Designed miniproteins, single chains, continued (5). Designs and how they scored, part 7

Each design is a single chain, and the fold is of that chain. pLDDT is the mean over its residues in the fold that is shown.

## One batch from the design tools (miniprotein)

Design m16213
Fold by ESMFold2-Fast:
Structure m16213 (fold): chain A 70 residues (1-70)
Amino acid sequence: EEEFKKELEEVSKRNLARIKADDAAIQKEVAENPDLDPEVIRRRVVQTVADALIEIGDAIDKYLKKKKEK
């Protein structure tokens, strides 16, 4: 359980860092390219968040399966 908690925290921390980095990159890109299509930016943000949720969900699912087998 302690190992799983540490793994889940690292996964969450890593994905939060990715989301923040992506947000900073998008802000910079918008500042440099004001004609950039907002829909392209929206899809990029949604994908980053979706990937984070999937990775966290996979980690939780793996833990629950292991707990059930006990």
Scores: mean pLDDT 75

Design m16214
Fold by ESMFold2-Fast:
Structure m16214 (fold): chain A 79 residues (1-79)
Amino acid sequence: LQEFLDSLPEEIKRVIDEIIAKVREGHEVQRQLAKLRQLQKEQGVDLSPEIAELEARLAQLQAEIKRLLAELDKLLAEQ
C-alpha cells in the first residue's frame, strides 16, 4: 500500500489526501446528525435548526468530494 502511494505523482497524492480528509469530516458530521436525530426522536425536542445546519454542511462536503473525485478521475485519465 505505501509503495503504491509513493509511486503516484504529487498532484494525485494531494487530491487523494484531500478526499480522505473530507470523507472523514463527512463521517463525523453524519455521526453528529444521527445523534441529534435520535435525541429529537427519544426526547421529543425540536432540534430541526441544528439538524438542518449539519445537513447543509454534509451536502457541501459531499459536493466537494464529488468535485475532487472528478478531478482525480481526470488526472488518472491523463496519465
Scores: mean pLDDT 81

Design m16215
Fold by ESMFold2-Fast:
Structure m16215 (fold): chain A 75 residues (1-75)
Amino acid sequence: SPAAQLMAATLEAFRHHLAQLVRLAVREGDPDIEARLTDSIAYTAALLSARLSPADVAAVTAAMRAAAAEILAAA
């Protein structure tokens, strides 16, 4: 479905940007990385709320938070 494609593309783009953001934050010693990731997820969810159902927004938001936790734990 178009919604499933949008969700998958959003999560892929988020994982790519997250990996770059974490590399930069580790290099610069950024203490606010978690706050920045929280804001980025909230902003993306707000944009998606115009195009996806509330249930789909909740699902992709949870997936983005899980991805952020995984990558931060590995850094």
Scores: mean pLDDT 79

Design m16216
Fold by ESMFold2-Fast:
Structure m16216 (fold): chain A 91 residues (1-91)
Amino acid sequence: SMYEKMLEILRELKERLRAETEREVAAAEAAGDLDLAAAIRRSAALALEILEKLIEGVENKDLENTIKELAKEYGVPEEVFRKILDEIMEA
């Protein structure tokens, strides 16, 4: 189903983001740029939290309400979340 495919893609994105974040943080720390390392960690933690909430919304078949709540909580337009989800589903 569409929801099963979306769930698989979101879980894969979460794992990819985690791995990429570890590499980028390690590179920043190796360069002595601790401010950049901290910024990468904060950005990744936020993105992972958003992805986890989207995964829960898909699992509960409550994606539209989840998008509205995330848009309000994080100050991001609902259309941004919908566009990203549409793009990953079409790829």
Scores: mean pLDDT 84

Design m16217
Fold by ESMFold2-Fast:
Structure m16217 (fold): chain A 61 residues (1-61)
Amino acid sequence: SKAEEAIENARTTGKVSREQALALAEAMGIDPEKVREKLDELGGGEVLSVEQASEALNAAG
């Protein structure tokens, strides 16, 4: 799944795609729209650092 790919990609590259971050949010029961809003606020593009993704997920959850 994209959520599993997000975890693996984060561990191997320190980066995740926006799509993977949103899929992880859905898998965790976090509102993906809130995650998207926070990523936009943080200046996140299609490729995110683990730090950006973690901050957005924590802020939305």
Scores: mean pLDDT 78

Design m16218
Fold by ESMFold2-Fast:
Structure m16218 (fold): chain A 62 residues (1-62)
Amino acid sequence: MKITFEVVDGLLVATAEIDGQIGVGVSPTTDERGRQQAKEQAIQDAQIRLEQRQRALQQQLQ
């Protein structure tokens, strides 16, 4: 799992990559708590995308 942080226009943006799926989390604060929240959101987003991708592949085989 790869996690990166960047600050864009005063917002803390976290990106998480899990098995090729990318999740994004955003926090209005760059404090420790904001960083933790953005990280957790990014991880959850990546996991949801991974599950949705797997289900879609099962139903939409080409």
Scores: mean pLDDT 78

Design m16219
Fold by ESMFold2-Fast:
Structure m16219 (fold): chain A 93 residues (1-93)
Amino acid sequence: EVEEKLKKLLEEIEKIEKEALAEMEKETDDEKKKEILKKGIMEAVKLLAKLLGMEEEETKEILELIEKAYETGDTSYFKEAAEKLNKAIEEFK
């Protein structure tokens, strides 16, 4: 059932987040910490998009917004990415 699949994928996302945070704690270089976080976030987004049945173009837009946030330092791109993800979650129910 969907609940079982959702639980497994959420556990995978949580594991990715915990591993990224643990790796960041070991790193002292702020730029490398940002890269570790970015990779973790992008992998979590890909897994969530697969679960939600998102179109490839929508997933690509979210990933591009995350890339732009890291490239420019403009956190408004993260907010836009989060809003797109929240809409997909609301539609999924």
Scores: mean pLDDT 72

Design m16220
Fold by ESMFold2-Fast:
Formats: structure tokens, sequence, C-alpha cells
Structure m16220 (fold): chain A 90 residues (1-90)
């Protein structure tokens, strides 16, 4: 699967989120785009995006079940920010 296809799947997930969570889902996509712009290895970029996509699928599933996805959203955002900071320090 290509990086473009992975981002398209992420955007599809955000479109299915309740309105109150859509801005947070978009923030995840924006951070994932920053992360792949910093990562030089193509295989690592694909692996990281697949991990982000899986987290976003879990977020959507929690929302669809009427559960609060906020803790998983916050964990995903914090993880992406930490990885971006690490790559910027290298």
Amino acid sequence: MSIEELFQQMEEIVSQLPEKYKPRGQEIIDLAKELVSLEKDEETRLTLLEMVLKQMEHILNLAKKGQDPTPLIDFTLDTLKSFIDFLKSE
C-alpha cells in the first residue's frame, strides 16, 4: 500500500467520526504528514503510517460503540509529537 493510499484511508476515517472528534482526527493526519516529511526511510514511513491507521481505526470503532475515544486520541497525538521531536533532534 502506498503512502498516498494510507492517507486516503485516514481521511475516510476522519469523515466517519462524530463532528466533535473530526478536528482531533485531522490533527492526527497533520502530525502524521509532518512525521513522514521528516523520516527519510520509505519502509519506516510505511510502518509508522500503518500503525497510525490502526490507531485511527480503533478510535473510530470506540466512537461507533458510543465509547469515549478521547484517551486513545490523546495517546496517539502524544506519541506522534514525541516521534516528531525525536526526528527533529537527530
Scores: mean pLDDT 85

Design m16221
Fold by ESMFold2-Fast:
Formats: sequence, C-alpha cells, structure tokens
Structure m16221 (fold): chain A 97 residues (1-97)
Amino acid sequence: KEEEVREALEKGDLEKVAKIISENTDFKVVVGDPSEAEKLKKEGYKLTVNGLTVYTDNYDEKTARFAVKLAELFPEIGEVYAKIEGDTIYLYKVELR
C-alpha cells in the first residue's frame, strides 16, 4: 500500500491516489486543480492528526473525520491538500512523510 501510493505520486498519478483513498474509506474522493494546493497552504486551515497534516479551506466534522481516517489507514501520507464540498472530497496534492 505504501509502495502503491509512492509509485502513484512518483508518476504524478493523483487519480490513482484518490481511487485508493475512495476504495478504503467512506469518502468519495476526486482529483481537483493542483494549483489549489498552494492557495490552501497559504490561505487555508492546517489540521494535524497523528503526524498527518491536512491543508483545507474549512475544518468541520467532515474534514476532521477525513483526516482521522487517513491517518489511521495511510500512515505513510504526511501531507494532504483537499476541500470537502457536500459528499465529495477534492484532492489537490498528497505528499509522503
């Protein structure tokens, strides 16, 4: 799993990372515009759970549940840049620890 996520990120295949997260969580995860990642880091909220950092535009119960679930299932992930809109998580960037 760590190897699969690392390989996908090395290829720039964020779609595969989103699919892996969607298949292993209760969240619908899709890829958004990667330019949003810098905006989220600069202007967004920073949520940290068990060594995972999530950069997002809003931290509410859905965002907190997403962060907890990611930290639990994917300890190899160090940073995630994401927005939650309705029932969908838009993923902009993922970095390994």
Scores: mean pLDDT 79

Design m16222
Fold by ESMFold2-Fast:
Structure m16222 (fold): chain A 60 residues (1-60)
Amino acid sequence: SELERLQLLLDFLTLILNATRHVLERLKADPSAPQAVIDANEQGIADLEKKIAELEEKIK
């Protein structure tokens, strides 16, 4: 069903968000990490959080 597909997509995006947050924490702990890579990951997290919020509203 459409609801099941949206729930699966939400679960998948949540998994990606958690993985990206973990990567960002490791990048911030690495003094050799380029600032551009850190910035790109922070933007990616913000974009994922917005997409997850939009999907959660659709599932209500």
Scores: mean pLDDT 87

Design m16223
Fold by ESMFold2-Fast:
Structure m16223 (fold): chain A 72 residues (1-72)
Amino acid sequence: AARERARAAAATPEEYAGLLGQMHVDELKRLARDYQEKGYTPEEFEKLAAEYEKQGKGDLAAIYQTLANFLK
């Protein structure tokens, strides 16, 4: 998967997050549109981002925050 490939290529958590964003930014844009069509709002994604950040899943939090930003 894209996350696994990014993790394998990265030497640090910061590099991993950067590669993850670069590798599938277009996929994230398409995903955001699909969720918007299903009735999701930026607020729902920001809520998910905050929840994942609280769980220590910063990579997932960054993804959901990016989805929220695409829908603003």
Scores: mean pLDDT 65

Design m16224
Fold by ESMFold2-Fast:
Structure m16224 (fold): chain A 74 residues (1-74)
Amino acid sequence: SSLEEEARRLLEEIERLAASLPEGALPQVLRDAIADAREALESGRAMSEEELRSFVRFLKAVRRAVEDRVRAAR
């Protein structure tokens, strides 16, 4: 679905941004959130459309938090 494709693109962007930060600059709670999101996408578990919409919303919030850390590290 388009939501699954959006979730994958968001996670790839988040992982790329996180990788640009020096070690220790990303809080553990955000590292855990990114790892959990990757596991959820790779699990192969079918998500409902409502679950996918919530997941995309969650990923957008994580992206904003990581972007804030990238901005603060500069």
Scores: mean pLDDT 85

Design m16225
Fold by ESMFold2-Fast:
Formats: structure tokens, sequence, C-alpha cells
Structure m16225 (fold): chain A 77 residues (1-77)
């Protein structure tokens, strides 16, 4: 489905962002970032499972989570 494609794209983007920031982070910060990433993906999966989510709503949720993850990583630095 389009929603599933957007979810997989969002997951790949989050993983790419983590890899980009990884060299700038200490091992402890990397662990915290990885835990945040895993929780964000789980929360997004639960959101899709619990709601009749449109592709537009999925894109917006994905955008918000990506922005939140970048903000979290910047705060760790």
Amino acid sequence: SEVEEIFEETKRELERIFEEYKPLLTPEQQKKAKEFLEQAIEDLEKYVASNDVSPEEMREAGRQIVELFRAYLEKLL
C-alpha cells in the first residue's frame, strides 16, 4: 500500500540520519540515539495499526518524526 511505502521510506530516512550523525556522537550518545530511533519506529507502527491512516497523514507523521529525531540528535551534541 502507499501508506506502507511511505512508512518504509520514513524508516530508511531515519536510519540514514542516524548514520550521518553517528561519527559526531560518543558511544553513549549513539546508544541513546539508537533507542530513540527504535522507539520512534515502534510508535509509528502503532499509530498505523491503531488508526485508518491516509497517505497524507502518514507523510505528515513521518515528517514530524524526522524533524523530532534531528532535534534530539542536535540536543545531544
Scores: mean pLDDT 87

Design m16226
Fold by ESMFold2-Fast:
Structure m16226 (fold): chain A 80 residues (1-80)
Amino acid sequence: MSEPLKELKEAASKFFKQDLSDLPEQLFFQLLLHEIGLSHLSSLPPEELLRRHGDEIVAALRAAGYDELADALEKVMAKL
């Protein structure tokens, strides 16, 4: 498991007040996208989602005030 992805799930768990660390990657990203109003992207596999729409997701997280989540997601994307 990549260390940046673990950090992202931990940051999200603190934010959502729910333990998300054991969620499958697909379900984790579906939940995250729903929260920021981008649920229409949830049908894509996680790697393809981040390669095609990662910058849009980061921008949406920052606009929503989720800067810690945006920073953690950028670390995940840097490993792609």
Scores: mean pLDDT 79

Design m16227
Fold by ESMFold2-Fast:
Structure m16227 (fold): chain A 100 residues (1-100)
Amino acid sequence: MYAEKAKEYAERALELLKKGEEPEEVVEELAKARYYLYLALNPDLSEEEKEEVKKEVERVKKRTLEVLKQAKKEDKEKYEQLKERLKKEAEAIIEEAEKL
């Protein structure tokens, strides 16, 4: 259930990266994948705890977007390294979700 959603969003992130879409769009799909993977790994979370996880995922997403925007303007090499990191994160989420 949640594991299948995590895998679906992570696969969407990989397809966006493969198509050469802006990393900002990839980060949105990865944020959803992170959220659902956490829920899959922690099935007994209360609704209040789920809301706190959602807030933390949004915080990480905003920070990642700020770093990507700065790198895109100032450091092309860092920007390419960040894209590779996003790819590895999506692949890791798929692997973890498939184990569940």
Scores: mean pLDDT 84

Design m16228
Fold by ESMFold2-Fast:
Structure m16228 (fold): chain A 95 residues (1-95)
Amino acid sequence: SLEDLLGELLVKRTEMYFQGLLANALSKLSVEDVQKLLKESIELFRKHPVEEAIELSRKKVTDVGSKKGLTPDEIEALSLYVISQALTEVLLEQQ
């Protein structure tokens, strides 16, 4: 239907916008900075309740991102990326 097509288009636009912000964020960080954030976020999810691990991970990404000159939108995109990757890895370890 037309509504289904418009819904798919809106999702695709949102994904493209997010990918652009994430690419900009990653271009301002070293590979070592990103790997350290991922490792630290994984450890937070192993040691803390999910909601606390999310909040602590966001704080770590904000601290690093602010020092590297990331915009607030780029920090949010990087936070969502780091949190989703860390949570996925911890969930896969429980299988």
Scores: mean pLDDT 84

Design m16229
Fold by ESMFold2-Fast:
Structure m16229 (fold): chain A 69 residues (1-69)
Amino acid sequence: AVEEARREVRELADEVAEALGREKDLERETTLAMALLMLAVALTTPGLSAEELREIVEKARALLEEAVA
């Protein structure tokens, strides 16, 4: 359960990093950088539950969707 949630965080972090690498607009780049930071903090914070990790994934995905809209 937690390992599956951590995998979801890693996969989304890769998606956000790819989007960030292609972004030229500073405002969108900042939004993507914030999403990537949230995911990096989630991966490095011990003791997070699967539910907490999935909530972070949902928030970061919303930022990614906002940046590419």
Scores: mean pLDDT 82

Design m16230
Fold by ESMFold2-Fast:
Structure m16230 (fold): chain A 59 residues (1-59)
Amino acid sequence: NAMKKKELEWLKYALEILEKQRADVEANKDSLPEEEYEARKARIDKAIQDVKNKIKELE
């Protein structure tokens, strides 16, 4: 199933980008207002979980 394989590759790529974004937020934690840090972290963590769930469903 070529479509399913392509979708998995896209989701894994998206996960890599999100993990890098999370690492960037953590690296800048001391430079961000607490409210902005928490909001960005929560948004990225939710996106990571959503992508991981989709990967699991397709595997």
Scores: mean pLDDT 83

Design m16231
Fold by ESMFold2-Fast:
Structure m16231 (fold): chain A 84 residues (1-84)
Amino acid sequence: SDKDTLLGGKSYAAAVAEYLGMPEAAKAILELSEKAANGDKEALEKIEKIAKELEEKIKEKGLSEEEVKEILKKARKIFEEMKK
């Protein structure tokens, strides 16, 4: 569903932030995700901005296939926690 797709994207962004050693950014994404799920468009825009910054950092770092697997494992854990 669209809701699960959006939740997956947010979980991935949070996992990326954790992997890059940015736990405060990961926490912000999770808190903003709850607000965005309740219809807060400003929270969604803030998440998108953080996600773009994280994508730029990933591109500069050049993630290996193994690093991508680790991020996906973290994203899955976050996704499952957010669905509870």
Scores: mean pLDDT 74

Design m16232
Fold by ESMFold2-Fast:
Structure m16232 (fold): chain A 57 residues (1-57)
Amino acid sequence: SKDKEELRKARELAREVQRLVIEGRLDDAIALAERHPVGTSTLAVLRSIRELRAARR
C-alpha cells in the first residue's frame, strides 16, 4: 500500500541518517533529512545534538 511504501522510505532515510551520524557527518545527516519531509522527527533530534555539541566546544 502507499502507506507501507512511505514507511519503508522513512525507515531507509532514518538508517542512512543514522549511518552519517555514526560517521561523524552531522551536517550531511541534517541536509539529507531536510531534503525529505518524512524525516522531520529525526531532523529535530539531529539539530538538537548539533547544538549541544557546539555549546560544549
Scores: mean pLDDT 71

Design m16233
Fold by ESMFold2-Fast:
Structure m16233 (fold): chain A 100 residues (1-100)
Amino acid sequence: KTVVLSDEQAKEILERLLAWLEEEFSDLPALIAAVRAAVDAAIARLDAGSPYSTGQLLLEVLLRAHAAAHRELPPEEAARASERITAELQRLLKEAYERA
């Protein structure tokens, strides 16, 4: 099933990802701050009627999270954190597509 995410669905995914990150990585304030900034920027772009695709905005948040993990953690732990963040985003995307 091919479905384009609405701005509302993209915002929900971003907010839920950030909330999950704040719970699971509460000991990494720099990682949380970087992702929060990326989420806030993405939501602001959506609210402004930005021409950027929802997929591009979600990918930018994911890339910012991966970069922050690799700055704050040793390589092996950063890889595991990146896998967990990617898996949660995939779970949220699957849930959104299943509802559409």
Scores: mean pLDDT 78

Design m16234
Fold by ESMFold2-Fast:
Structure m16234 (fold): chain A 70 residues (1-70)
Amino acid sequence: SLSLELQRAVDAADAGNVEEAAKILLEIFDKYKDNPWAQFMVYDVAEYLLEKYPDSEALKKALEEIKKRM
């Protein structure tokens, strides 16, 4: 489910794997390309994780890519 996939990204970031979290978020965004509500949920989680880990270049780039493609 989308919620379990998004939780996987959060868990990766909380474990210190912010680069893996960014990759997971982009994978989920691409998987749900035909579902704008799911893509918005990915965007919301990406913003949340960047606020929590503001020095993460990987999360910043992922959020920028998501915004560009919405």
Scores: mean pLDDT 89

Design m16235
Fold by ESMFold2-Fast:
Structure m16235 (fold): chain A 71 residues (1-71)
Amino acid sequence: SEAEEIAKRALEIGKEGIELAKKLEDAEKVQNELQDLVVGALSAAGAGNLELAREYEERARELKEKVEKEI
Protein backbone atom coordinates (compact mmCIF):
# COMPACT_ATOMS: atom_id res chain seq x y z
CA SER A 1 0.00 0.00 0.00
CA GLU A 2 1.05 3.66 -0.40
CA ALA A 3 0.94 4.08 3.40
CA GLU A 4 3.42 1.19 3.84
CA GLU A 5 5.71 2.66 1.14
CA ILE A 6 5.64 6.12 2.80
CA ALA A 7 6.36 4.53 6.21
CA LYS A 8 9.28 2.51 4.78
CA ARG A 9 10.80 5.59 3.09
CA ALA A 10 10.37 7.75 6.23
CA LEU A 11 12.06 5.09 8.39
CA GLU A 12 14.96 4.79 5.90
CA ILE A 13 15.42 8.60 5.74
CA GLY A 14 15.35 8.77 9.56
CA LYS A 15 17.89 5.97 9.99
CA GLU A 16 20.31 7.50 7.46
CA GLY A 17 19.81 11.06 8.74
CA ILE A 18 20.35 10.08 12.39
CA GLU A 19 23.60 8.31 11.44
CA LEU A 20 24.84 11.34 9.45
CA ALA A 21 23.83 13.75 12.25
CA LYS A 22 26.38 12.07 14.59
CA LYS A 23 29.01 14.25 12.85
CA LEU A 24 27.26 17.50 13.91
CA GLU A 25 28.05 19.51 17.08
CA ASP A 26 24.32 19.55 18.00
CA ALA A 27 23.75 15.91 16.91
CA GLU A 28 21.16 15.05 19.61
CA LYS A 29 18.89 18.01 18.72
CA VAL A 30 18.91 17.15 14.99
CA GLN A 31 18.44 13.42 15.71
CA ASN A 32 15.41 14.18 17.93
CA GLU A 33 13.91 16.42 15.21
CA LEU A 34 14.39 13.67 12.58
CA GLN A 35 12.81 11.09 14.90
CA ASP A 36 9.77 13.37 15.51
CA LEU A 37 9.28 13.82 11.74
CA VAL A 38 9.50 10.05 11.15
CA VAL A 39 6.97 9.39 13.96
CA GLY A 40 4.72 12.06 12.40
CA ALA A 41 4.92 10.31 9.01
CA LEU A 42 4.16 6.89 10.54
CA SER A 43 1.23 8.24 12.61
CA ALA A 44 -0.30 10.07 9.62
CA ALA A 45 0.14 7.02 7.35
CA GLY A 46 -1.42 4.74 10.00
CA ALA A 47 -4.39 7.12 10.27
CA GLY A 48 -4.86 7.05 6.45
CA ASN A 49 -3.83 10.71 6.08
CA LEU A 50 -1.47 10.11 3.15
CA GLU A 51 -1.07 13.83 2.31
CA LEU A 52 0.13 14.63 5.84
CA ALA A 53 2.33 11.49 5.82
CA ARG A 54 4.02 12.67 2.58
CA GLU A 55 4.52 16.14 4.12
CA TYR A 56 6.36 14.64 7.12
CA GLU A 57 8.41 12.37 4.78
CA GLU A 58 9.42 15.41 2.69
CA ARG A 59 10.36 17.45 5.79
CA ALA A 60 12.52 14.54 7.02
CA ARG A 61 14.21 14.32 3.60
CA GLU A 62 14.88 18.09 3.60
CA LEU A 63 16.42 17.91 7.09
CA LYS A 64 18.62 14.96 6.03
CA GLU A 65 19.81 16.95 2.97
CA LYS A 66 20.64 19.92 5.25
CA VAL A 67 22.74 17.60 7.45
CA GLU A 68 24.56 16.20 4.38
CA LYS A 69 25.47 19.77 3.27
CA GLU A 70 26.71 20.75 6.77
CA ILE A 71 29.12 17.80 7.19
Scores: mean pLDDT 87

Design m16236
Fold by ESMFold2-Fast:
Structure m16236 (fold): chain A 85 residues (1-85)
Amino acid sequence: SEYDKLVKALDLVLEMERIFQDYLEGRQSREEALRRMEELRRQIEEVYPELTPLVDRFIEAFRAGDFDEARRTLDRLRQLLLDKL
């Protein structure tokens, strides 16, 4: 169902937020964070492909060290999914 896809996509986005937070708090290396983010990107593309451009924007911002843009993009992803629930 569409609802099940939205819930699964939201769970994946929340996991991505957790990885980002763990990195910022020094609990995860940049290399491990990026590997996990790329894996989540693949899962999101399978479940809700329309989100892939925003996920790519988040990962690009993270790679560039633009953590303000990364945070804004994650907040946008979460809010977009919550608004559809």
Scores: mean pLDDT 89

Design m16237
Fold by ESMFold2-Fast:
Structure m16237 (fold): chain A 69 residues (1-69)
Amino acid sequence: MDEKVTALAVRKFLERQLEHLRTGRKMTRAEVAAIDEEARKEMEQNPDTDLDELKREIAEYVEKLEELE
């Protein structure tokens, strides 16, 4: 798998985890699969996406998740 696709999927996963913490829901396997597919399609449309920027966004979402616990 492309490293950028993986990074984008992780970012989307963390974003949905933040949303689920607000609602008290657990993420389903279907939602995880949908995130992977969304990331793949988005990278096909934007192949020049910066991997370093995605890694920064992931770090920001991780910090937000830690602050909410």
Scores: mean pLDDT 75

Design m16238
Fold by ESMFold2-Fast:
Structure m16238 (fold): chain A 101 residues (1-101)
Amino acid sequence: SEREEIIKELEELIKRAEELLERAKELLERAKKLGDKELAEKAEELIREAEEQIEILKELKEKVEKNEISDHEAILRLIGQKLRIIGLEFDLELLEKRLEK
């Protein structure tokens, strides 16, 4: 069903957000070891944003599972959250590349 597909996509997006969080935590530890305060502050911001996105996605999944929102509203929110996660993944990759120099 459309609702089952939405739930599967939310589960995949939650997994991506959790992977983003772990990578951001690794980046923070590496930045601290290098004494790069600016990179550490940016990594802390990514951790905060990733944690916030995980909470939003889990709440959205619960609302979908409880039939508290329409499929159309769920799809629109899913698209918005997916774009946000893509942006955070891009920001993380740019910061990780700074450590290769």
Scores: mean pLDDT 89

Design m16239
Fold by ESMFold2-Fast:
Structure m16239 (fold): chain A 80 residues (1-80)
Amino acid sequence: SKAEELLEELKANIEKLSEEEFIEKVREIMETLVKEKVPFEKAIKIIKEIEELAAKHLSPEAQVEIREIILKGLDEWEKL
């Protein structure tokens, strides 16, 4: 899926990405999960991997922003 491809791009480029670029990629992944109506179990696995990467590579402040993006995406997904 495109969401999985975007996650692999995030992982491959993580050492090169700024926090702002990481956040932008997460927004794109979440939008793709909603748009493609990715099955919930698969979406949750992708989200958990994003959260783990954020915890390892981002500041606490950026981690909060990632959490807010994820929660917004999940709210939009539940309304489908």
Scores: mean pLDDT 82

Design m16240
Fold by ESMFold2-Fast:
Structure m16240 (fold): chain A 79 residues (1-79)
Amino acid sequence: VEVIELTLTPESLDVWSIPVAGGTKVRLVLRDENGNVLAEFSFTGDPTKSVSFLTVTRLPGGKWRLEERDGGFSEVVTL
């Protein structure tokens, strides 16, 4: 399983698009700058597709939204 870790800070980008290769099992871990885990997700990219995209979007009030563009999941986390 591939592990992808993102550290979220006040200076972080407002939106990330994370490519995941088709057929790859991935675990995404969102952390704050102190190393606290905010959210974890595991999923497998569609093996019939070359790539799937995960979107991480900054929201007002110190919140972040994680969403799979192919409709697998969504979650809101607070820093």
Scores: mean pLDDT 68

Design m16241
Fold by ESMFold2-Fast:
Structure m16241 (fold): chain A 109 residues (1-109)
Amino acid sequence: SIEEVEEVAEKLLEAIKSGDVEEVREYGEKLVELAKDPATADAVVAAARGILGFMYQTPDIPEEVLVEALRYLARIGKITKDEDLLEEVRRLAERRGLPSVIAAVEEEL
């Protein structure tokens, strides 16, 4: 449901803000599953763009959190076939310049 997308996305954003890698994995994976359903896919893409926008404005996100968060956002882009989201994820990874982050995103592409 759209409400479930909003709840899961909010939990993922909270996990990113708190630096909780295990919760980033949990809610990232749940958001990826919701992306597979045509009824929720558009809402998931909108939520993913919002999360990515937050990450762009937050340069001090820990490397391990960046790796996992961008990995799940890349998976969402691939599942939904949203080339613009994939380009923005790649651009953020390249902008941060961390080899681990770039490698994690390229593995999903």
Scores: mean pLDDT 88

Design m16242
Fold by ESMFold2-Fast:
Structure m16242 (fold): chain A 61 residues (1-61)
Amino acid sequence: SPMDEMEAAIRAETDPERAERIALRMYLEYLHAHPDLSEEEKREIAERVEAVMREHLAALA
């Protein structure tokens, strides 16, 4: 799924700053591709991306 691809791309990047840029870019691209998403769905996606980033950045530290 697009979310699984985003999570995989984030986890594959070993540079924290680049990982954050990839996460933001892919999240914004996903929102642009899915303009029919509800505010609740957008929030759930953001929370999932933030959780993946938090776990990945902690693992890199």
Scores: mean pLDDT 82

Design m16243
Fold by ESMFold2-Fast:
Structure m16243 (fold): chain A 60 residues (1-60)
Amino acid sequence: MREAAIENMEEVYREVLKTNDEETAKRIGEVMIAELERRFGVPRAEASARFREIEREMKE
């Protein structure tokens, strides 16, 4: 299911944000967004919005 793939990638991205500086984590996030689009058919805008929300939640 598409939603399960998004949720798994979101969890991985939370770990990436914890273990990398913000700039590096965002670059990794862009690769993950591209993979969600390419492999799972998630619209780039949707995947990007979800990752930006995670960044806001984790920022402080």
Scores: mean pLDDT 79

Design m16244
Fold by ESMFold2-Fast:
Structure m16244 (fold): chain A 95 residues (1-95)
Amino acid sequence: HMEAQRRAQARARGKELADKLLTEALNLIDSGESYEKVREKARELVRKAKPTPEELGALMEYASQRYATGTEKEKRAAHAVIEAAVDALQELADS
């Protein structure tokens, strides 16, 4: 089914983007950067990726799962990624 295939592709891309953002956020946290810098870097990377609303939804779902199940450091990274995705969705709604 083409609709199911499209949704699967959006989920895969959203998860790939989430993994990239979470890796970068964790690296910044490990290097001693402030939460504000981590969040700003996540926002920058989301803007560069130009995700669709469907991909942002999948990204937020995956990051929320990591927030629920992760270590304190992983929760901080996931929170920054979720905030960046929320900001991107708001920018798309205003455009």
Scores: mean pLDDT 82

Design m16245
Fold by ESMFold2-Fast:
Structure m16245 (fold): chain A 89 residues (1-89)
Amino acid sequence: LVAESQAERAAFEEALKAGDLETALAHLQRYIGLQLELYEQDPSAEILKLIAETYRQIAELHRQLGRFDEAEKYLAIAKEFEEQAKKLE
């Protein structure tokens, strides 16, 4: 899971550098899935913060693609995970 998460994060960064926002978004969606699996195995504020940050990045990519409703949706999800992380601290 950790190695798979790192691979998806690296692929996201490469796609973002290439200007391929759709491919970058797909890699972030796979990355968030792996982070949620890590959270199920070992719940921690650190993992929740990473999940929140990933949702914020997904929101920003949707905004860059002109998908403002989707961007607001993912930003709201990110804020929920940020609040959950605060409860664990």
Scores: mean pLDDT 82

Design m16246
Fold by ESMFold2-Fast:
Structure m16246 (fold): chain A 83 residues (1-83)
Amino acid sequence: QLPSLDELKALFLERRKEGEKLLKTDPEEALKVMEDTAVYLKKVGKEHLANGDDDLALTAYLLAISATGEAVVARRIVEKKRK
């Protein structure tokens, strides 16, 4: 069974909190967490779309866009820190 709306929101918030915590100690790992989260949410969105759950698919895609934005911020921090 595919994740519900509440499960999708809970997953995103949990990953976002983990990324935020890691951003202070390991921004490279924070970047990975947010990139992996975006990839996962896109896959869930595609599965919901195939199942005819358009609202859940759109929610998953919007959360994936948010995760991608968080990853962009983390990448900029990594780039400033490495070279």
Scores: mean pLDDT 81

Design m16247
Fold by ESMFold2-Fast:
Structure m16247 (fold): chain A 80 residues (1-80)
Amino acid sequence: MKLDEVYQSLLDELTNEKAKKILEKVYQATKEWRERLLKAGVPEELAEDVAIFTLRLVGNALKKLEERGEDPEKYIKIGF
């Protein structure tokens, strides 16, 4: 599944254990969200693209927070 490949790629780019844990939680949430979209009749390709887009957005944000030396847990309480 493309979503699983994207998750693994993003996980490999992170070094901070807290950031990795946040990405794991977001990955599980995007999997559940994808399943809900499919159940609602959204086309499979679109449901997967939406999940991948969300995961990439969060993964890239976590990477930028690591590069800035900021605590990613401050942002999980505000946006996810």
Scores: mean pLDDT 78

